# Designed miniproteins, single chains, continued (3), part 57

Each design is a single chain, and the fold is of that chain. pLDDT is the mean over its residues in the fold that is shown.

## One batch from the design tools (miniprotein)

Design m9971
Fold by ESMFold2-Fast:
Formats: sequence, structure tokens, C-alpha cells
Structure m9971 (fold): chain A 81 residues (1-81)
Amino acid sequence: MSYAVKEAERLKKEVVEPYKAGKITRLQAGLSVKSFLVVYGLNPEALNVPATDIDALRKAAENVFGPELREKVLEILDELK
């Protein structure tokens, strides 16, 4: 739980901040979040979601265990929309 929360904070710094600064594309940002959901086993259904479909990725993130981790992932996806 604590480790995954720290990784979500890293994802925000490495993905959301560069995306807002125009340094990475929305597709690159979405791929990073999709990989996070799949690789950490937070929601395997995310594998079938296009990285460009932020609304569908957000719905997949609603099934993440632990309210703190869920809230951080949803915040990241809301920043990419």
C-alpha cells in the first residue's frame, strides 16, 4: 500500500507535470497510467482499454484497492482529461 502510493506520486511527477508543460503527449501520459494499472495488478481490465480513452481508464481506476491509492490515480487521470 505505502509503496504503491509512492509510485503513484512518482507517476504524477514523471507524467502529469511533463504533460502540463507540453513535454509529453496525452497518448504517452495515458500509456504510462495504463501500464501502472496493469503492471501493479490494480485492474487487469485496463489492458483492454485504449491509452487515449482517459474516461475508460478512470473507470478502471475506480476498482483500485485502498482509498488513498485510488484517489491519487483518479486525480492523475482527471489531470490528463
Scores: mean pLDDT 75

Design m9972
Fold by ESMFold2-Fast:
Structure m9972 (fold): chain A 68 residues (1-68)
Amino acid sequence: MEEQKRQVRAALLLIGVPEEEAERIAAAQTDDLQRVRVTHRGRTWEFYADPAAVTPVVEALGGTVEVL
């Protein structure tokens, strides 16, 4: 769980989410994690995350989230 939260935080930082926001989202992760594909500015990332937590911030940045 803790390692997965760190992985989510790192992925969000790579797509341009501010550190404080990325850390908050990672901390809000539940044990109901799903494989997601995030597309932002022509780049694609795949990781395990709670779609409900990551979708709003990715969409606010003009990206999309797909549950795999």
Scores: mean pLDDT 74

Design m9973
Fold by ESMFold2-Fast:
Structure m9973 (fold): chain A 85 residues (1-85)
Amino acid sequence: SDSLEKLLEELREKAEEPFELLKKEENEEELEKKIEEVEEYLERVKEELKKLRVMSPELEKLFEEARKKIEKAREELEKLKKEKE
């Protein structure tokens, strides 16, 4: 439980990083690498959540918020890639 709460806290922090790169006008390659890192972390947290006997609504909400945030970052990256075509 405690370690999963720490993983979710770290996931939340990592999910903000792509948007900070977007604000700084960083290039697509750096942004893509950051999104991939966070997506990998999201999958690790998802696997840990699957091991729980009972999912708390609070933990589920935190995970879904981070998931939606990363999906939005991926959409922004794809938009940037299309601008370069």
Scores: mean pLDDT 75

Design m9974
Fold by ESMFold2-Fast:
Structure m9974 (fold): chain A 76 residues (1-76)
Amino acid sequence: VVPPWLNPALLAAAVALSKAIKAKDEDAAIKAFKTYLDLGGDPKDKAIFEFGPVEEARNAGLENLAIYLEQVLAEE
């Protein structure tokens, strides 16, 4: 298992997700989140996220994004 912070593509996707959430760009955030999951990223990994991506989306006021992320995570 490769630590997430040692995979530059996975780290870049996580960073892109956080930046998109802060910029309130839901389309970019969804794209980055899908890329992160496709690379085998754990959305509950505290080493990548200070708190979960759903909580980051809600804190940024992106409720539609937060609902989408919760649905994707619930289907695993």
Scores: mean pLDDT 71

Design m9975
Fold by ESMFold2-Fast:
Structure m9975 (fold): chain A 95 residues (1-95)
Amino acid sequence: MLRELAERVAELIREIEEGKLSDEEARERLEEIKREAEEAGIPTRTVQALASALILSEEGKDREGARRLAELILRGAPEEEIERLAAEIEELLER
């Protein structure tokens, strides 16, 4: 489940970089990912981290952070590591 979400995050990031998606389409995909994560019982923090990473990517900010998060999830990293990266991404959004 997390790997599938991470793959969708990576794909969305790439499509945003290539200018293939409108802001509306990107938001729709983000909401779909959030819904699927909640249905899968994924911690709210992880869902928020994915959302933050995608928003940063849409604005052309810290795409590296978004990619790192997706890679950590895809490789089955410990929840603690994912939470740490999520916190860093959230701090960037508050700047």
Scores: mean pLDDT 68

Design m9976
Fold by ESMFold2-Fast:
Structure m9976 (fold): chain A 77 residues (1-77)
Amino acid sequence: MKKLTVEEIDKIQEALDAIAAAPSREQRRALLEKWVKEGILTPEEAERLLAIYDSAEETRKKVRELQQKMEELKKKL
């Protein structure tokens, strides 16, 4: 019935930032489970976020490979 308060939005944003900063998939899963228990996220939202971060890790690996290739190319210049 009531809209989310600014404090609730800030709490969700802090939770998302902590998940993004987590160094491993296992730590991200543990944080998501904790926030589901605290009522910040639903189990469905937690599953969706895990899938997004799994995809983001694949993307980061590809970006790192491209950066290494560009660095090698610059060495030849």
Scores: mean pLDDT 68

Design m9977
Fold by ESMFold2-Fast:
Structure m9977 (fold): chain A 85 residues (1-85)
Amino acid sequence: ETEELLRRGEEALREGMAALAAGDGEAAARHLEEAARLFEETGTEGGRLVARTLREAARAARAGDLEGAEILATLAMMQLEVEKL
């Protein structure tokens, strides 16, 4: 269950980052929010930390701050590696 949530969360995060690279802030926000939901659903402290950062990234993306959103999404990826590997 937890491993499946992590895999789906990572996929959603990648989709969000791809949307940011394409300049689609609304699509990016939707994917980043889905990733945050999945990581929070793991019930781990690391998952909650990553989810918080991803929600900030989603807000930045919706506000049109795609650069800020990319920085925050990258931070979330780094947090994910530290907390889970």
Scores: mean pLDDT 85

Design m9978
Fold by ESMFold2-Fast:
Structure m9978 (fold): chain A 68 residues (1-68)
Amino acid sequence: MIEEDPTIRALQLAKEAAEKVPGVDAFEAFIGALSTPGARTLEEVIAGAKEVSTDPRIPGLAERRAAL
């Protein structure tokens, strides 16, 4: 069968990451999942989210981080 839309899959993984790992922002996990198209595991989604949140080229997330 054709896989579901990658956006839907990313949302599901992001939701699960936010529920299982305290401190993981659902939005950051979602962006991380989208940036890692081959992500199969919760750990890969979390790792992607951390890299996205620290990447200075992503102004929305970098600004959020700097505001903390």
Scores: mean pLDDT 60

Design m9979
Fold by ESMFold2-Fast:
Structure m9979 (fold): chain A 88 residues (1-88)
Amino acid sequence: SEVEKEIAEALAAGEKASEEAKKRAEEAIEKYLEKAKKVAEEQGPLSEEELEELAIQGAGYELRDSDPEAANYLAGRAAEMYLERQKK
């Protein structure tokens, strides 16, 4: 499926990300985690895992054009979280 192909590509790209790109990705997660907490205040409580997922998705989307390597790492991390949830 298209989703399976996107997951496989995201995982492969994330695995190839440099340590510097991973560091920039983690800084972006921190920024988007603050935004995710604000969403939780407005829409109702989110778990720590849901906040992290929302932060990763937001950070990846913002970085997709400006820092594709960091965005690819975040896409890989999001794909790992998705697969862990599908573990049945």
Scores: mean pLDDT 78

Design m9980
Fold by ESMFold2-Fast:
Structure m9980 (fold): chain A 93 residues (1-93)
Amino acid sequence: GKRTLFEKTVELKEGDTVVVTITPDKVEVYVNGKKVGEVDISDLKVGDVLRLTVLDENGNVVASLKFPKLKEPLTVSFTVPKSGKLTLVLERV
């Protein structure tokens, strides 16, 4: 079932870089090189799908990224599409 693993509201600017590092044990979220969150995923299985969603102040989805838990570390990144007080939500799909 769908499960929220992490939720963080941050002030972001258009063009800011969000980097997500996924290991077998944890997910770390960085904004412009600064860690803003970390969550343990050691209880998840290899092949489980995770989704990072970026919401604006009105709850509209402004970005969404899906990635699997793998046996090897994975790094995914995206550029923030608009400035504002945005909420980063990490879910197991």
Scores: mean pLDDT 83

Design m9981
Fold by ESMFold2-Fast:
Structure m9981 (fold): chain A 75 residues (1-75)
Amino acid sequence: ALKSTPAFKKLTGYLVAEEPAVFKSQEEAELFLVTVVPDKDRELAERLKIAIEKDDEAALNALKPEIVKVARQFR
């Protein structure tokens, strides 16, 4: 399970509310990050886990384009 860190909440909020707004709800974004990303892009999942555990907003911001790319491919 992912921690409910401030950086994680900002990331899921970005994926719902900010362009490119690839998800309809925060729950959908959270489910995608914990299920689809580990299945489809293991390296991205590991980088996300480390950045979330460190509450590293800059690292999570750098990963946003890769998350959006996976989301567009599988959602």
Scores: mean pLDDT 74

Design m9982
Fold by ESMFold2-Fast:
Structure m9982 (fold): chain A 86 residues (1-86)
Amino acid sequence: SFNKENLLRGIALVLRAIGLEFEADLYIKQGKYEEALKLYKEAIKLYKEAVKLYKENGDTKLAEKLEKQIKKLEEKIKEIEEKLKK
């Protein structure tokens, strides 16, 4: 069933996560990889909460689209972590 409040809450979480990704990208440009990783991981937590809200609200297509974005961000985190091992 559609719930407008849950949809808006999910959107708000996505916008907060996007803000954290933007801040993390700025830390990457500064060579502050550990600070960037912390923010990217926090963004993933917010995205996963939004996915849960979208699924509970029946917004399966929005949830699937967001799950693909989460996977891309998880891949980016792994690449940064691998680079830090050198």
Scores: mean pLDDT 86

Design m9983
Fold by ESMFold2-Fast:
Structure m9983 (fold): chain A 100 residues (1-100)
Amino acid sequence: MSLEEQIEQLAAENIASFRAYAESQGVPEADIDRAIAAFREGVARLKELVAAGASEEEIRAEVRRWVRAFLDATPRELALLAAMVATGLLEILDAALEAR
C-alpha cells in the first residue's frame, strides 16, 4: 500500500468510527458532517506536506497548529466530537510519519 493509500484508508476508518460514535451520542447530522469536512481538510493538508517532502518537525507543527485552531473554533457543546476529530488526525499523522 502506498503512503497516500494508507492515509486515505486510515481517514476512511476514522470517519466511519467517528460517525457511528457521534450518532450513538445523539449529535445532530449537520454537526457530524461539518466535523467530518474539517477532518478531511486536515487530512488533505497532511497529505500535501508529506508529498512536498516536509520534515517531521514541520509536519507535526502544522498539524498541531490546525488542531488548536479547530478546537478553539468549536463550541463547548461539541467538545467531545472536536476531540475525536483532533485525536483521529494526530493518529493518522503518527502512522504517516512511521510509514515514511
Scores: mean pLDDT 81

Design m9984
Fold by ESMFold2-Fast:
Structure m9984 (fold): chain A 71 residues (1-71)
Amino acid sequence: AQPQISEETLLSGLAVVAGELKDNPGDAAAVARAKRYLRDLAEKAGQATTENAIRTHFPQEAATLLQALQD
């Protein structure tokens, strides 16, 4: 099936999530919102597509973003 969002939308969303997790790691509410947004992106783009985008475009943040997807 075709993804519900564009690659550019996915990459922009992943950048927002990565920034929130990096800048506000001690803010449980901000972290929870970022993780919910990440899950919404994965549901719309597809899990495999989202994981591939993370590994390809966010290699420094990949461990944090992939862990957040598994939570």
Scores: mean pLDDT 80

Design m9985
Fold by ESMFold2-Fast:
Structure m9985 (fold): chain A 84 residues (1-84)
Amino acid sequence: MRLSPAVVDAIVARLRRRADADGRVALDTVHRVVFDTLIAAGWSRRDAALVTRRIIQQLRAADTDGDGRVALDTVVAILRTFTV
């Protein structure tokens, strides 16, 4: 399963509005925004849940400070790996 560039752009725009002044977002916020955007884009609940889980798993591995927050640039980089 792959994300369209338009879906990635929609996720990034929504996360940008929820990012703190430091450009970081909570993993729980990323989970909700990704899942909701995929459902709105016509994805099945099962496929949306599977892809969201994979994205969050990669973000947790990239969360080197362990605070449950990640830089928006890291989220964008990981989302782009799901477009190819």
Scores: mean pLDDT 83

Design m9986
Fold by ESMFold2-Fast:
Structure m9986 (fold): chain A 56 residues (1-56)
Amino acid sequence: TDDTLFTKEEVLELAKKAGYDVERIEKLLTSDTYTAEEIGDIFAELSEEDIRKLKE
């Protein structure tokens, strides 16, 4: 498909770069691959406070 698919490892790297709680994101990942839309939905479950904690 024309959509870029991300592996679980790539999603975790994106979470790390965005300052999200990687362990919490990993618990939400149940598939082998994800679309950008699915990644956006998963990240919406994290609060701004979680992002700030990881960037400290």
Scores: mean pLDDT 67

Design m9987
Fold by ESMFold2-Fast:
Structure m9987 (fold): chain A 73 residues (1-73)
Amino acid sequence: SAMEELKAQARAHAERLIRHLEEEIAKLENSQDPELQALRKKLEETLARARELLESDALLEQLVAEAFAEEAA
């Protein structure tokens, strides 16, 4: 189904995003700059949300449905 195909694409995108976020967080781990430390915390929060998306089929389905609704207007 189109929903399953879009969920698969969203899952693949989330997996790539998680990998990229982990690499960016690692680059910031030794920073003494307060702005970069704040950025690292925001990236860690984004990483947590992306992992939640991969583990929740219902959340992934909801996000795909919302994207369909916005494009169909």
Scores: mean pLDDT 76

Design m9988
Fold by ESMFold2-Fast:
Order: C-alpha cells, then structure tokens, then sequence
Structure m9988 (fold): chain A 84 residues (1-84)
C-alpha cells in the first residue's frame, strides 16, 4: 500500500511534466504504460513494473520536451528505486 502510494505520487509528477508539452493523445499512451506499472507494483510484479516505466520513458522521450523528459526521468527512476 505505502509503496503503491509513493509510486502514484511520482507517476503523477512525471505525467504532469509530460502534459506541459505532449498532446493529450501522447499523454494517454504514456499514461497507459504508467497504469500498467502501478498495477504490476500492486501485484508484486517488480520486473513488469520496471519494464512498463521504461516503456513510458521511451515514449516520453519521443514526444515531450527535453525539460519535461528530465523531470519525468527523475520521477520514473524514483519508482524503479522503490520496486527494486
């Protein structure tokens, strides 16, 4: 519960940064991977959670500004650190 709550906080920080420069459709795609990661964390599937976060970051790097990607990468890395 505590772990999933912290992951949701960091996910929110990342998505908020991405939304400043990406289109709603691009944000929706990235959000899909983030939700997959959060579901995997709740299920105790660490490898699946990390894989989904990495995919979210790859899509963000294609569509968001470099400044938004820097903020999102820091937040997504905090999620990876939590689940390792």
Amino acid sequence: MELAEKARKYAGEALKAIAKSATPEQVSEITGYVLGALQAIEAGKKDEAIENIRKALEVARQHASPEAVEVAEKAFNKIIELVK
Scores: mean pLDDT 83

Design m9989
Fold by ESMFold2-Fast:
Formats: C-alpha cells, structure tokens, sequence
Structure m9989 (fold): chain A 83 residues (1-83)
C-alpha cells in the first residue's frame, strides 16, 4: 500500500495517469515485499523513460531484472511497450 500510495502521488503530480495505472498493475503482480515492490516500480519507471535519458541499463536488462522479481509483471510491461 505505501509503495502504491507513493507511485499514485508522484504520477498524479506529473499528470501521467497511464503510467500510474501500469505501475499499480505491475505492483499487484509483484510479491508483497516492500523491497521487491520498490525495485519493480523503479525498473518499470526506467523502462518507460528510456527515450528521455540514457542510462547504464538497456531495456532488455530492465525486463530481465523485472522477470527475476515477477514474470507476470515483466510480461505486462513488455506488452505495454509494444503498444
């Protein structure tokens, strides 16, 4: 809940309702461990913002790390990025 609340507040301030919905769905598919949920949200956010900044991680690396936390969350993120 606290991680979902933080995601909701930040993305509401940034006026990004589509990203908010996606991240909340990813968190629902992630184990209910705070550290894993923070990591999953961070990885998903990084993937959605690759066009705005260069980072040390490629999209494939981000998806691979997310898959290690939740295969279903990684599949949802990959599907979203295809559309």
Amino acid sequence: DSVKEAVTKVLDEENRPEEKELLLKILDLTPPDVEQQVEAATLAHMALHLEERSGPKDLDEILKELESISKEAAELLREHLEK
Scores: mean pLDDT 75

Design m9990
Fold by ESMFold2-Fast:
Structure m9990 (fold): chain A 68 residues (1-68)
Amino acid sequence: SSSLLEQILKLGQQNAKDSGKLQAKKAFKISLKDKEKGEKLLQDAMKKYPEAAKSAKEEFEKLKKEAA
């Protein structure tokens, strides 16, 4: 069992990652019509959620690969 503090920290990290992925998905949808605008939105999302930046980038790259 983890301490209450450890459980709160894990939940916070998961919420940050989920927020980053959601913003990456929005950026990807926009990139399908306007690549430059979509990529800018991804960069803005990574700056807004720095703890989730890796997850956001990975989600965006995964979506690009699946769409190709």
Scores: mean pLDDT 75

Design m9991
Fold by ESMFold2-Fast:
Structure m9991 (fold): chain A 100 residues (1-100)
Amino acid sequence: DVEESKKTVESIVERIKKKALEIVPEEKREEVEEALEELREALLEVESTGTVEGRLAATSALFAALAALVDLEFGEISAEEFVERLRELAERLREKAEEL
């Protein structure tokens, strides 16, 4: 159960990473990769709680990350704003994992 959820998280984050790196300027790639790695770690941490609340938090954050990717793709947000949104999601997830 938890292991399946973790694999799904890894798969989705890798797909977001591949797409984001196609969109962002070359000079922003490192920051985007770092932000996505931080998000991936936070998602795995909250999934590791094995709770329904943790799974819901991870799912919600993944949908928010996908929405941010769509905004990035259509030029609604900058690469900097995309990084900020990912880091905010990671921070919220880490706080949630500590509560669970």
Scores: mean pLDDT 86

Design m9992
Fold by ESMFold2-Fast:
Structure m9992 (fold): chain A 87 residues (1-87)
Amino acid sequence: DMKVWTREEIKEKMLEIAKSLGLEFADDEVLDEIVDFVFPGESVEMSEAELEFMLYTILKEIDVDKDGVITREEFEAMLKRGGYRPA
């Protein structure tokens, strides 16, 4: 079922998934920048499964060094790589 997710709900879900993966954000600013990148705007309409898959995928791509901390440097490195699956 489709649900409208607010920016705050997306941030909460991202923190929940990060915690389940043993990840933490270096600061709240990094979390905000990642959410803005993935979901620019006030809200998005998608299923919970689609949201969880998207957030899981982006977090896995950012945490390249496997130290358990998501930093601004890792996020910027992911952006430079394009953060998407090649054809």
Scores: mean pLDDT 74

Design m9993
Fold by ESMFold2-Fast:
Structure m9993 (fold): chain A 87 residues (1-87)
Amino acid sequence: TLDEILKKLEEAGKAWDAGDYKKAMDYLKEAYKILIERYAKNGDTGGVGGTVGDAVLTLRSFGQLAGLEDYGLELANELYDYAKKLL
């Protein structure tokens, strides 16, 4: 689980450095999704909510920096809907 998250974050950094901002944000979304699934599986509703909150702020911020605000919001909404289905 931790190794999977770290791998997604490493891939996100590589994509960002390459100028592929959508791909970077996709990997970041995947990392958050793994963390949300982990908290949900353990019955940690607070951990799910906190992770979704962090993901929304982070993805929207990176979207703004990349000039892809709508894409960042789209990914944030996908994670919110995903977390809602797990609870």
Scores: mean pLDDT 86

Design m9994
Fold by ESMFold2-Fast:
Structure m9994 (fold): chain A 82 residues (1-82)
Amino acid sequence: SKQLQEIQEEIRRLLLENRGKPVNPEVLRRLNMLSALYAEKIELDKPVSEATLEELESKLSEEERELIKSLVEAAEKVQAKK
């Protein structure tokens, strides 16, 4: 859907623009919000971080799955750097 594509494009843009930069709390907050909206929009019964590859494959294209995995990894790295 158009909304799903817009969410994916914003996530990708934020990740690219903030690559190698210090963690910005506003960017992290926005990424978390977009991740939650994405999970809700694809009608996933659980958070994307807890979803199996098989569940994601049924809902998302290959490129979309890679984008979501990149988002989860970025969020985890930010939290681990405390």
Scores: mean pLDDT 58

Design m9995
Fold by ESMFold2-Fast:
Structure m9995 (fold): chain A 69 residues (1-69)
Amino acid sequence: SSELRRLILRLIGAKLRKIGLEFELELLKKQPATPENQARIAALEAEIAALDAEIARLEAEIARLEAEE
């Protein structure tokens, strides 16, 4: 279905965005532990956590739709 395809594309997009943020987080962790860098690390970790929740939601919805086949 077009809806299943749309959800799969959203899942792929979310996973790619997470990979990018995790890479940025690893680079920041190699920088000096300044207050600015710590704030950026905290913001990235929060965004990654939000993406993990979105990925879990999308995977559950895709699995439900696939089970209806």
Scores: mean pLDDT 88

Design m9996
Fold by ESMFold2-Fast:
Structure m9996 (fold): chain A 72 residues (1-72)
Amino acid sequence: SALLQQLEQQIEQLLEQAREAALRGDLESVLQYIRQLEQLMRQAAAQLSPEQVQRLLAKVQEKLAEIVKIIE
């Protein structure tokens, strides 16, 4: 669906911005992007099917694991 594609794109953009901030050691910006991601995921959960939410959550979990490794 167009909504799923739009949400996937927005989530990917936020995750990449968070990753770039983590590489710079800008933890304040990382937290701000994670808060924006949380808001987007809440909107997604309200509007998408369980299968679509599971797909998005898996992608988010993989990218967040990468960000955590950067700030370790």
Scores: mean pLDDT 84

Design m9997
Fold by ESMFold2-Fast:
Structure m9997 (fold): chain A 61 residues (1-61)
Amino acid sequence: SEMDRKKANAETALATFETLAPHLSAAARRALYDEMLRGAREKWSEELVEEFARRLEEILA
């Protein structure tokens, strides 16, 4: 389904962020976080964006 595709895309984006985050400065991590959320807000439902933001923030912590 389209929802399954969006969830798969979210998981791929999260894995990419988790892989890159340890190699970035704090400022670069924040910039990547903001960019990923901007893209998500343009394409996904509010509920999916909220879950995506929560999981990105867990990686940042």
Scores: mean pLDDT 82

Design m9998
Fold by ESMFold2-Fast:
Structure m9998 (fold): chain A 75 residues (1-75)
Amino acid sequence: SVVEFMREMLERVKEIVEELKKETDPLRKQFLLGMIHLLIAVGKWLLRHEPDAESQKILEEMEKLAEEAEKIVNE
């Protein structure tokens, strides 16, 4: 189901944010941030195909993590 894919993608975004906190290479930071945005884009695409309230909440959590990631990169 879309909810299962969304939960898996959320877990990957959380892992990437933790990796990003430890990263010192500016290019690698941009790559990791790009991966987060790619996962969010996939999540939005899946939600357009099969919308549900639980998946929408997961997407909102992923978007909050992306905002955190952008702040880390722009330090």
Scores: mean pLDDT 88

Design m9999
Fold by ESMFold2-Fast:
Structure m9999 (fold): chain A 99 residues (1-99)
Amino acid sequence: AAELAAKLAEIRKKLEEAKKLLEEGKYEEAAKVALEAVREAGRLLLKYAKTREQLLRAIAYLLEAIGLEIELELGADPKEIAERALALAEEALAELEKL
């Protein structure tokens, strides 16, 4: 309970940081912070999954984050990666808050 609440607060802080970096035009930094938020949220969802469906969704978030990291390394637009990673992190955080 206390550990999960602390990790949720940390993820929320990373989301706000990523949003601020996007507004400042620091797209590569925003992408990296947002991808870290997806990975942390996905790992927590995996740890606290109660159903098979929740487990598969957690795995999907982690695989999507890996895919976005690879796209970024291969020269994809950092702004697009940051926006996609931010959306995924917000979705994963919303699922964690329902647990």
Scores: mean pLDDT 87

Design m10000
Fold by ESMFold2-Fast:
Structure m10000 (fold): chain A 92 residues (1-92)
Amino acid sequence: MEELRREMEELQAELRELGEKAEEAEKEGNYEEAAEALERAAEVAERLTELQAELAELQGDPAAAERIRREGARAIAELRARAEELRRKAEE
């Protein structure tokens, strides 16, 4: 359990850094870099969602695990959609 919590903490920190990087790149008009940061954030969010759901299952809460997976899927889809939008801006 300690190893799962440590991995989750590291992924949360990486997700926060990627979000800040994307926001700063977008402010600078570097849409390609912002899109790449959001694409990486989606990958990190996917792994984090899996670990959070696994932890909930281990704690005997399958309903929480299901909710975590649904909410995570939505957040990941939003990150990917925003990255695609920024990539289109970079090509213009």
Scores: mean pLDDT 86

Design m10001
Fold by ESMFold2-Fast:
Structure m10001 (fold): chain A 63 residues (1-63)
Amino acid sequence: LSEETKKKAIEIANELRKKDSLMKLEDIAKEVAKKLGVKEEDVKKVIEETGTADPDALPRAAA
Protein backbone atom coordinates (compact mmCIF):
# COMPACT_ATOMS: atom_id res chain seq x y z
CA LEU A 1 0.00 0.00 0.00
CA SER A 2 1.08 3.58 -0.63
CA GLU A 3 1.67 5.83 2.40
CA GLU A 4 -1.35 7.97 1.46
CA THR A 5 -3.59 4.88 1.35
CA LYS A 6 -2.28 3.82 4.78
CA LYS A 7 -3.09 7.25 6.23
CA LYS A 8 -6.61 7.17 4.78
CA ALA A 9 -7.13 3.64 6.11
CA ILE A 10 -6.14 4.78 9.61
CA GLU A 11 -8.43 7.84 9.41
CA ILE A 12 -11.45 5.80 8.28
CA ALA A 13 -10.74 3.14 10.91
CA ASN A 14 -10.60 5.83 13.61
CA GLU A 15 -13.92 7.29 12.43
CA LEU A 16 -15.60 3.86 12.46
CA ARG A 17 -14.21 3.09 15.92
CA LYS A 18 -15.49 6.44 17.25
CA LYS A 19 -18.99 5.81 15.85
CA ASP A 20 -19.18 2.23 17.15
CA SER A 21 -16.87 1.38 20.04
CA LEU A 22 -17.94 -2.29 19.81
CA MET A 23 -16.89 -2.63 16.18
CA LYS A 24 -14.41 -5.46 15.68
CA LEU A 25 -11.15 -5.19 13.75
CA GLU A 26 -12.52 -7.47 11.00
CA ASP A 27 -15.60 -5.28 10.47
CA ILE A 28 -13.52 -2.10 10.45
CA ALA A 29 -11.08 -3.62 7.95
CA LYS A 30 -13.94 -4.63 5.63
CA GLU A 31 -15.45 -1.15 5.59
CA VAL A 32 -12.08 0.54 5.04
CA ALA A 33 -11.20 -1.92 2.25
CA LYS A 34 -14.52 -1.18 0.50
CA LYS A 35 -14.03 2.59 0.72
CA LEU A 36 -10.43 2.50 -0.53
CA GLY A 37 -10.77 -0.36 -3.04
CA VAL A 38 -7.93 -2.32 -1.44
CA LYS A 39 -7.58 -5.79 0.04
CA GLU A 40 -9.01 -6.37 3.51
CA GLU A 41 -5.81 -8.19 4.57
CA ASP A 42 -3.68 -5.14 3.73
CA VAL A 43 -6.02 -2.92 5.75
CA LYS A 44 -5.92 -5.30 8.74
CA LYS A 45 -2.12 -5.19 8.71
CA VAL A 46 -2.05 -1.37 8.68
CA ILE A 47 -4.63 -1.09 11.49
CA GLU A 48 -2.81 -3.67 13.64
CA GLU A 49 0.52 -1.86 13.12
CA THR A 50 -0.99 1.40 14.42
CA GLY A 51 -3.28 -0.15 17.05
CA THR A 52 -6.08 2.07 15.75
CA ALA A 53 -8.99 -0.39 15.53
CA ASP A 54 -8.84 -1.91 19.04
CA PRO A 55 -8.26 0.64 21.82
CA ASP A 56 -9.04 -2.08 24.39
CA ALA A 57 -5.94 -3.99 23.26
CA LEU A 58 -3.79 -0.83 23.32
CA PRO A 59 -4.11 2.08 25.76
CA ARG A 60 -4.96 5.26 23.87
CA ALA A 61 -2.16 7.42 25.24
CA ALA A 62 -1.43 9.38 22.06
CA ALA A 63 -2.80 12.92 21.88
Scores: mean pLDDT 70

Design m10002
Fold by ESMFold2-Fast:
Structure m10002 (fold): chain A 90 residues (1-90)
Amino acid sequence: ALAEVEAELERLVEEYAKEAEKLEPSKENVRAMLRELLERALALLARHPHPEVQRLRALLERQLAALDASETVEAAVAALRALAAEVEAA
């Protein structure tokens, strides 16, 4: 059921928001947290082959690839923003 996936994703996001408050604000820490969040979200979604979940999974895979391909945190953030704009346009 999608409700279970949504609940798990909401908990994951909330958990990372709380951990972010504890970290000294450094670009490296933010990047590491985003990578871990995306990897855990992808692992969660991989267990649920529903069409809507597959669409979200594809989007998150693109975000992770963009984060990994960037040489700087600024480039990673810019790539993630560009992907968000593409989602709004679609």
Scores: mean pLDDT 64

Design m10003
Fold by ESMFold2-Fast:
Structure m10003 (fold): chain A 68 residues (1-68)
Amino acid sequence: SIEEGEEEMGKKASGAKTAEELKKAILEALDSTDIDPKVKEALREAANAAKTIEELIALVGQALNESS
């Protein structure tokens, strides 16, 4: 059905099947950027706390808002 196809496409579009893959990508991006150390630490903590892709997106978003 259309609904199942959209969910599968969404997972592929994320470029990661697991939160661990997305977490690695975020941590590598942080290591290659020269941003505020507080922001880096907040983002690392958010990435480490998340167990699902949905949690990872939510926690990273919160960390970005709190780091200002």
Scores: mean pLDDT 64

Design m10004
Fold by ESMFold2-Fast:
Structure m10004 (fold): chain A 89 residues (1-89)
Amino acid sequence: DKSKAASYKAAGYILAVGTKTQAEIMKKQLSDSEKAKKKAEESIKKADEVIEAIKKASDSYEAALEQTKKASEVSDEAVKKYEEELKEK
């Protein structure tokens, strides 16, 4: 379903872009720690990979749903890392 595929691609895109923006903010806030900065850079890279995968994903519902799930996983992982770093601050 082309319309469902488009909706899932849009949701995955929004989630991945949000994750990247949040990782960039954390990189700026944690600039004093090279280790924390590197973790933020890895989250940015993973978000970029998901964004590119979404752009290349077929118009099939199955493919769009899979990419949206991957975007959710990257977002969840990034949020957990930021929660731990913020607790240490």
Scores: mean pLDDT 73

Design m10005
Fold by ESMFold2-Fast:
Structure m10005 (fold): chain A 90 residues (1-90)
Amino acid sequence: MELREKLLEAAKAGDIATAEEYIRQMLDEGMLPEELLDVTREAVRILGEQGKPVLATALALRSIGLLLEYERSLTPDQRKELEAKRKARK
């Protein structure tokens, strides 16, 4: 998916704000929070390989923060859709 590539490029450039925008877009498109954690973990790993542990930690913490905000802001319909998607992937 193009958004995953854009997230990785932003992370490599140290542009955490732009990476956050792509995270929000992927969640809005219905990506499961746990799937997005896998995507952000890969970006964090790449930043670590580049010797940027502070940026890697910042991306990890902000990703978790965004996921918490997302889950709190879900409408009842969005929450039911998310639960249905989780159940279908078992």
Scores: mean pLDDT 77

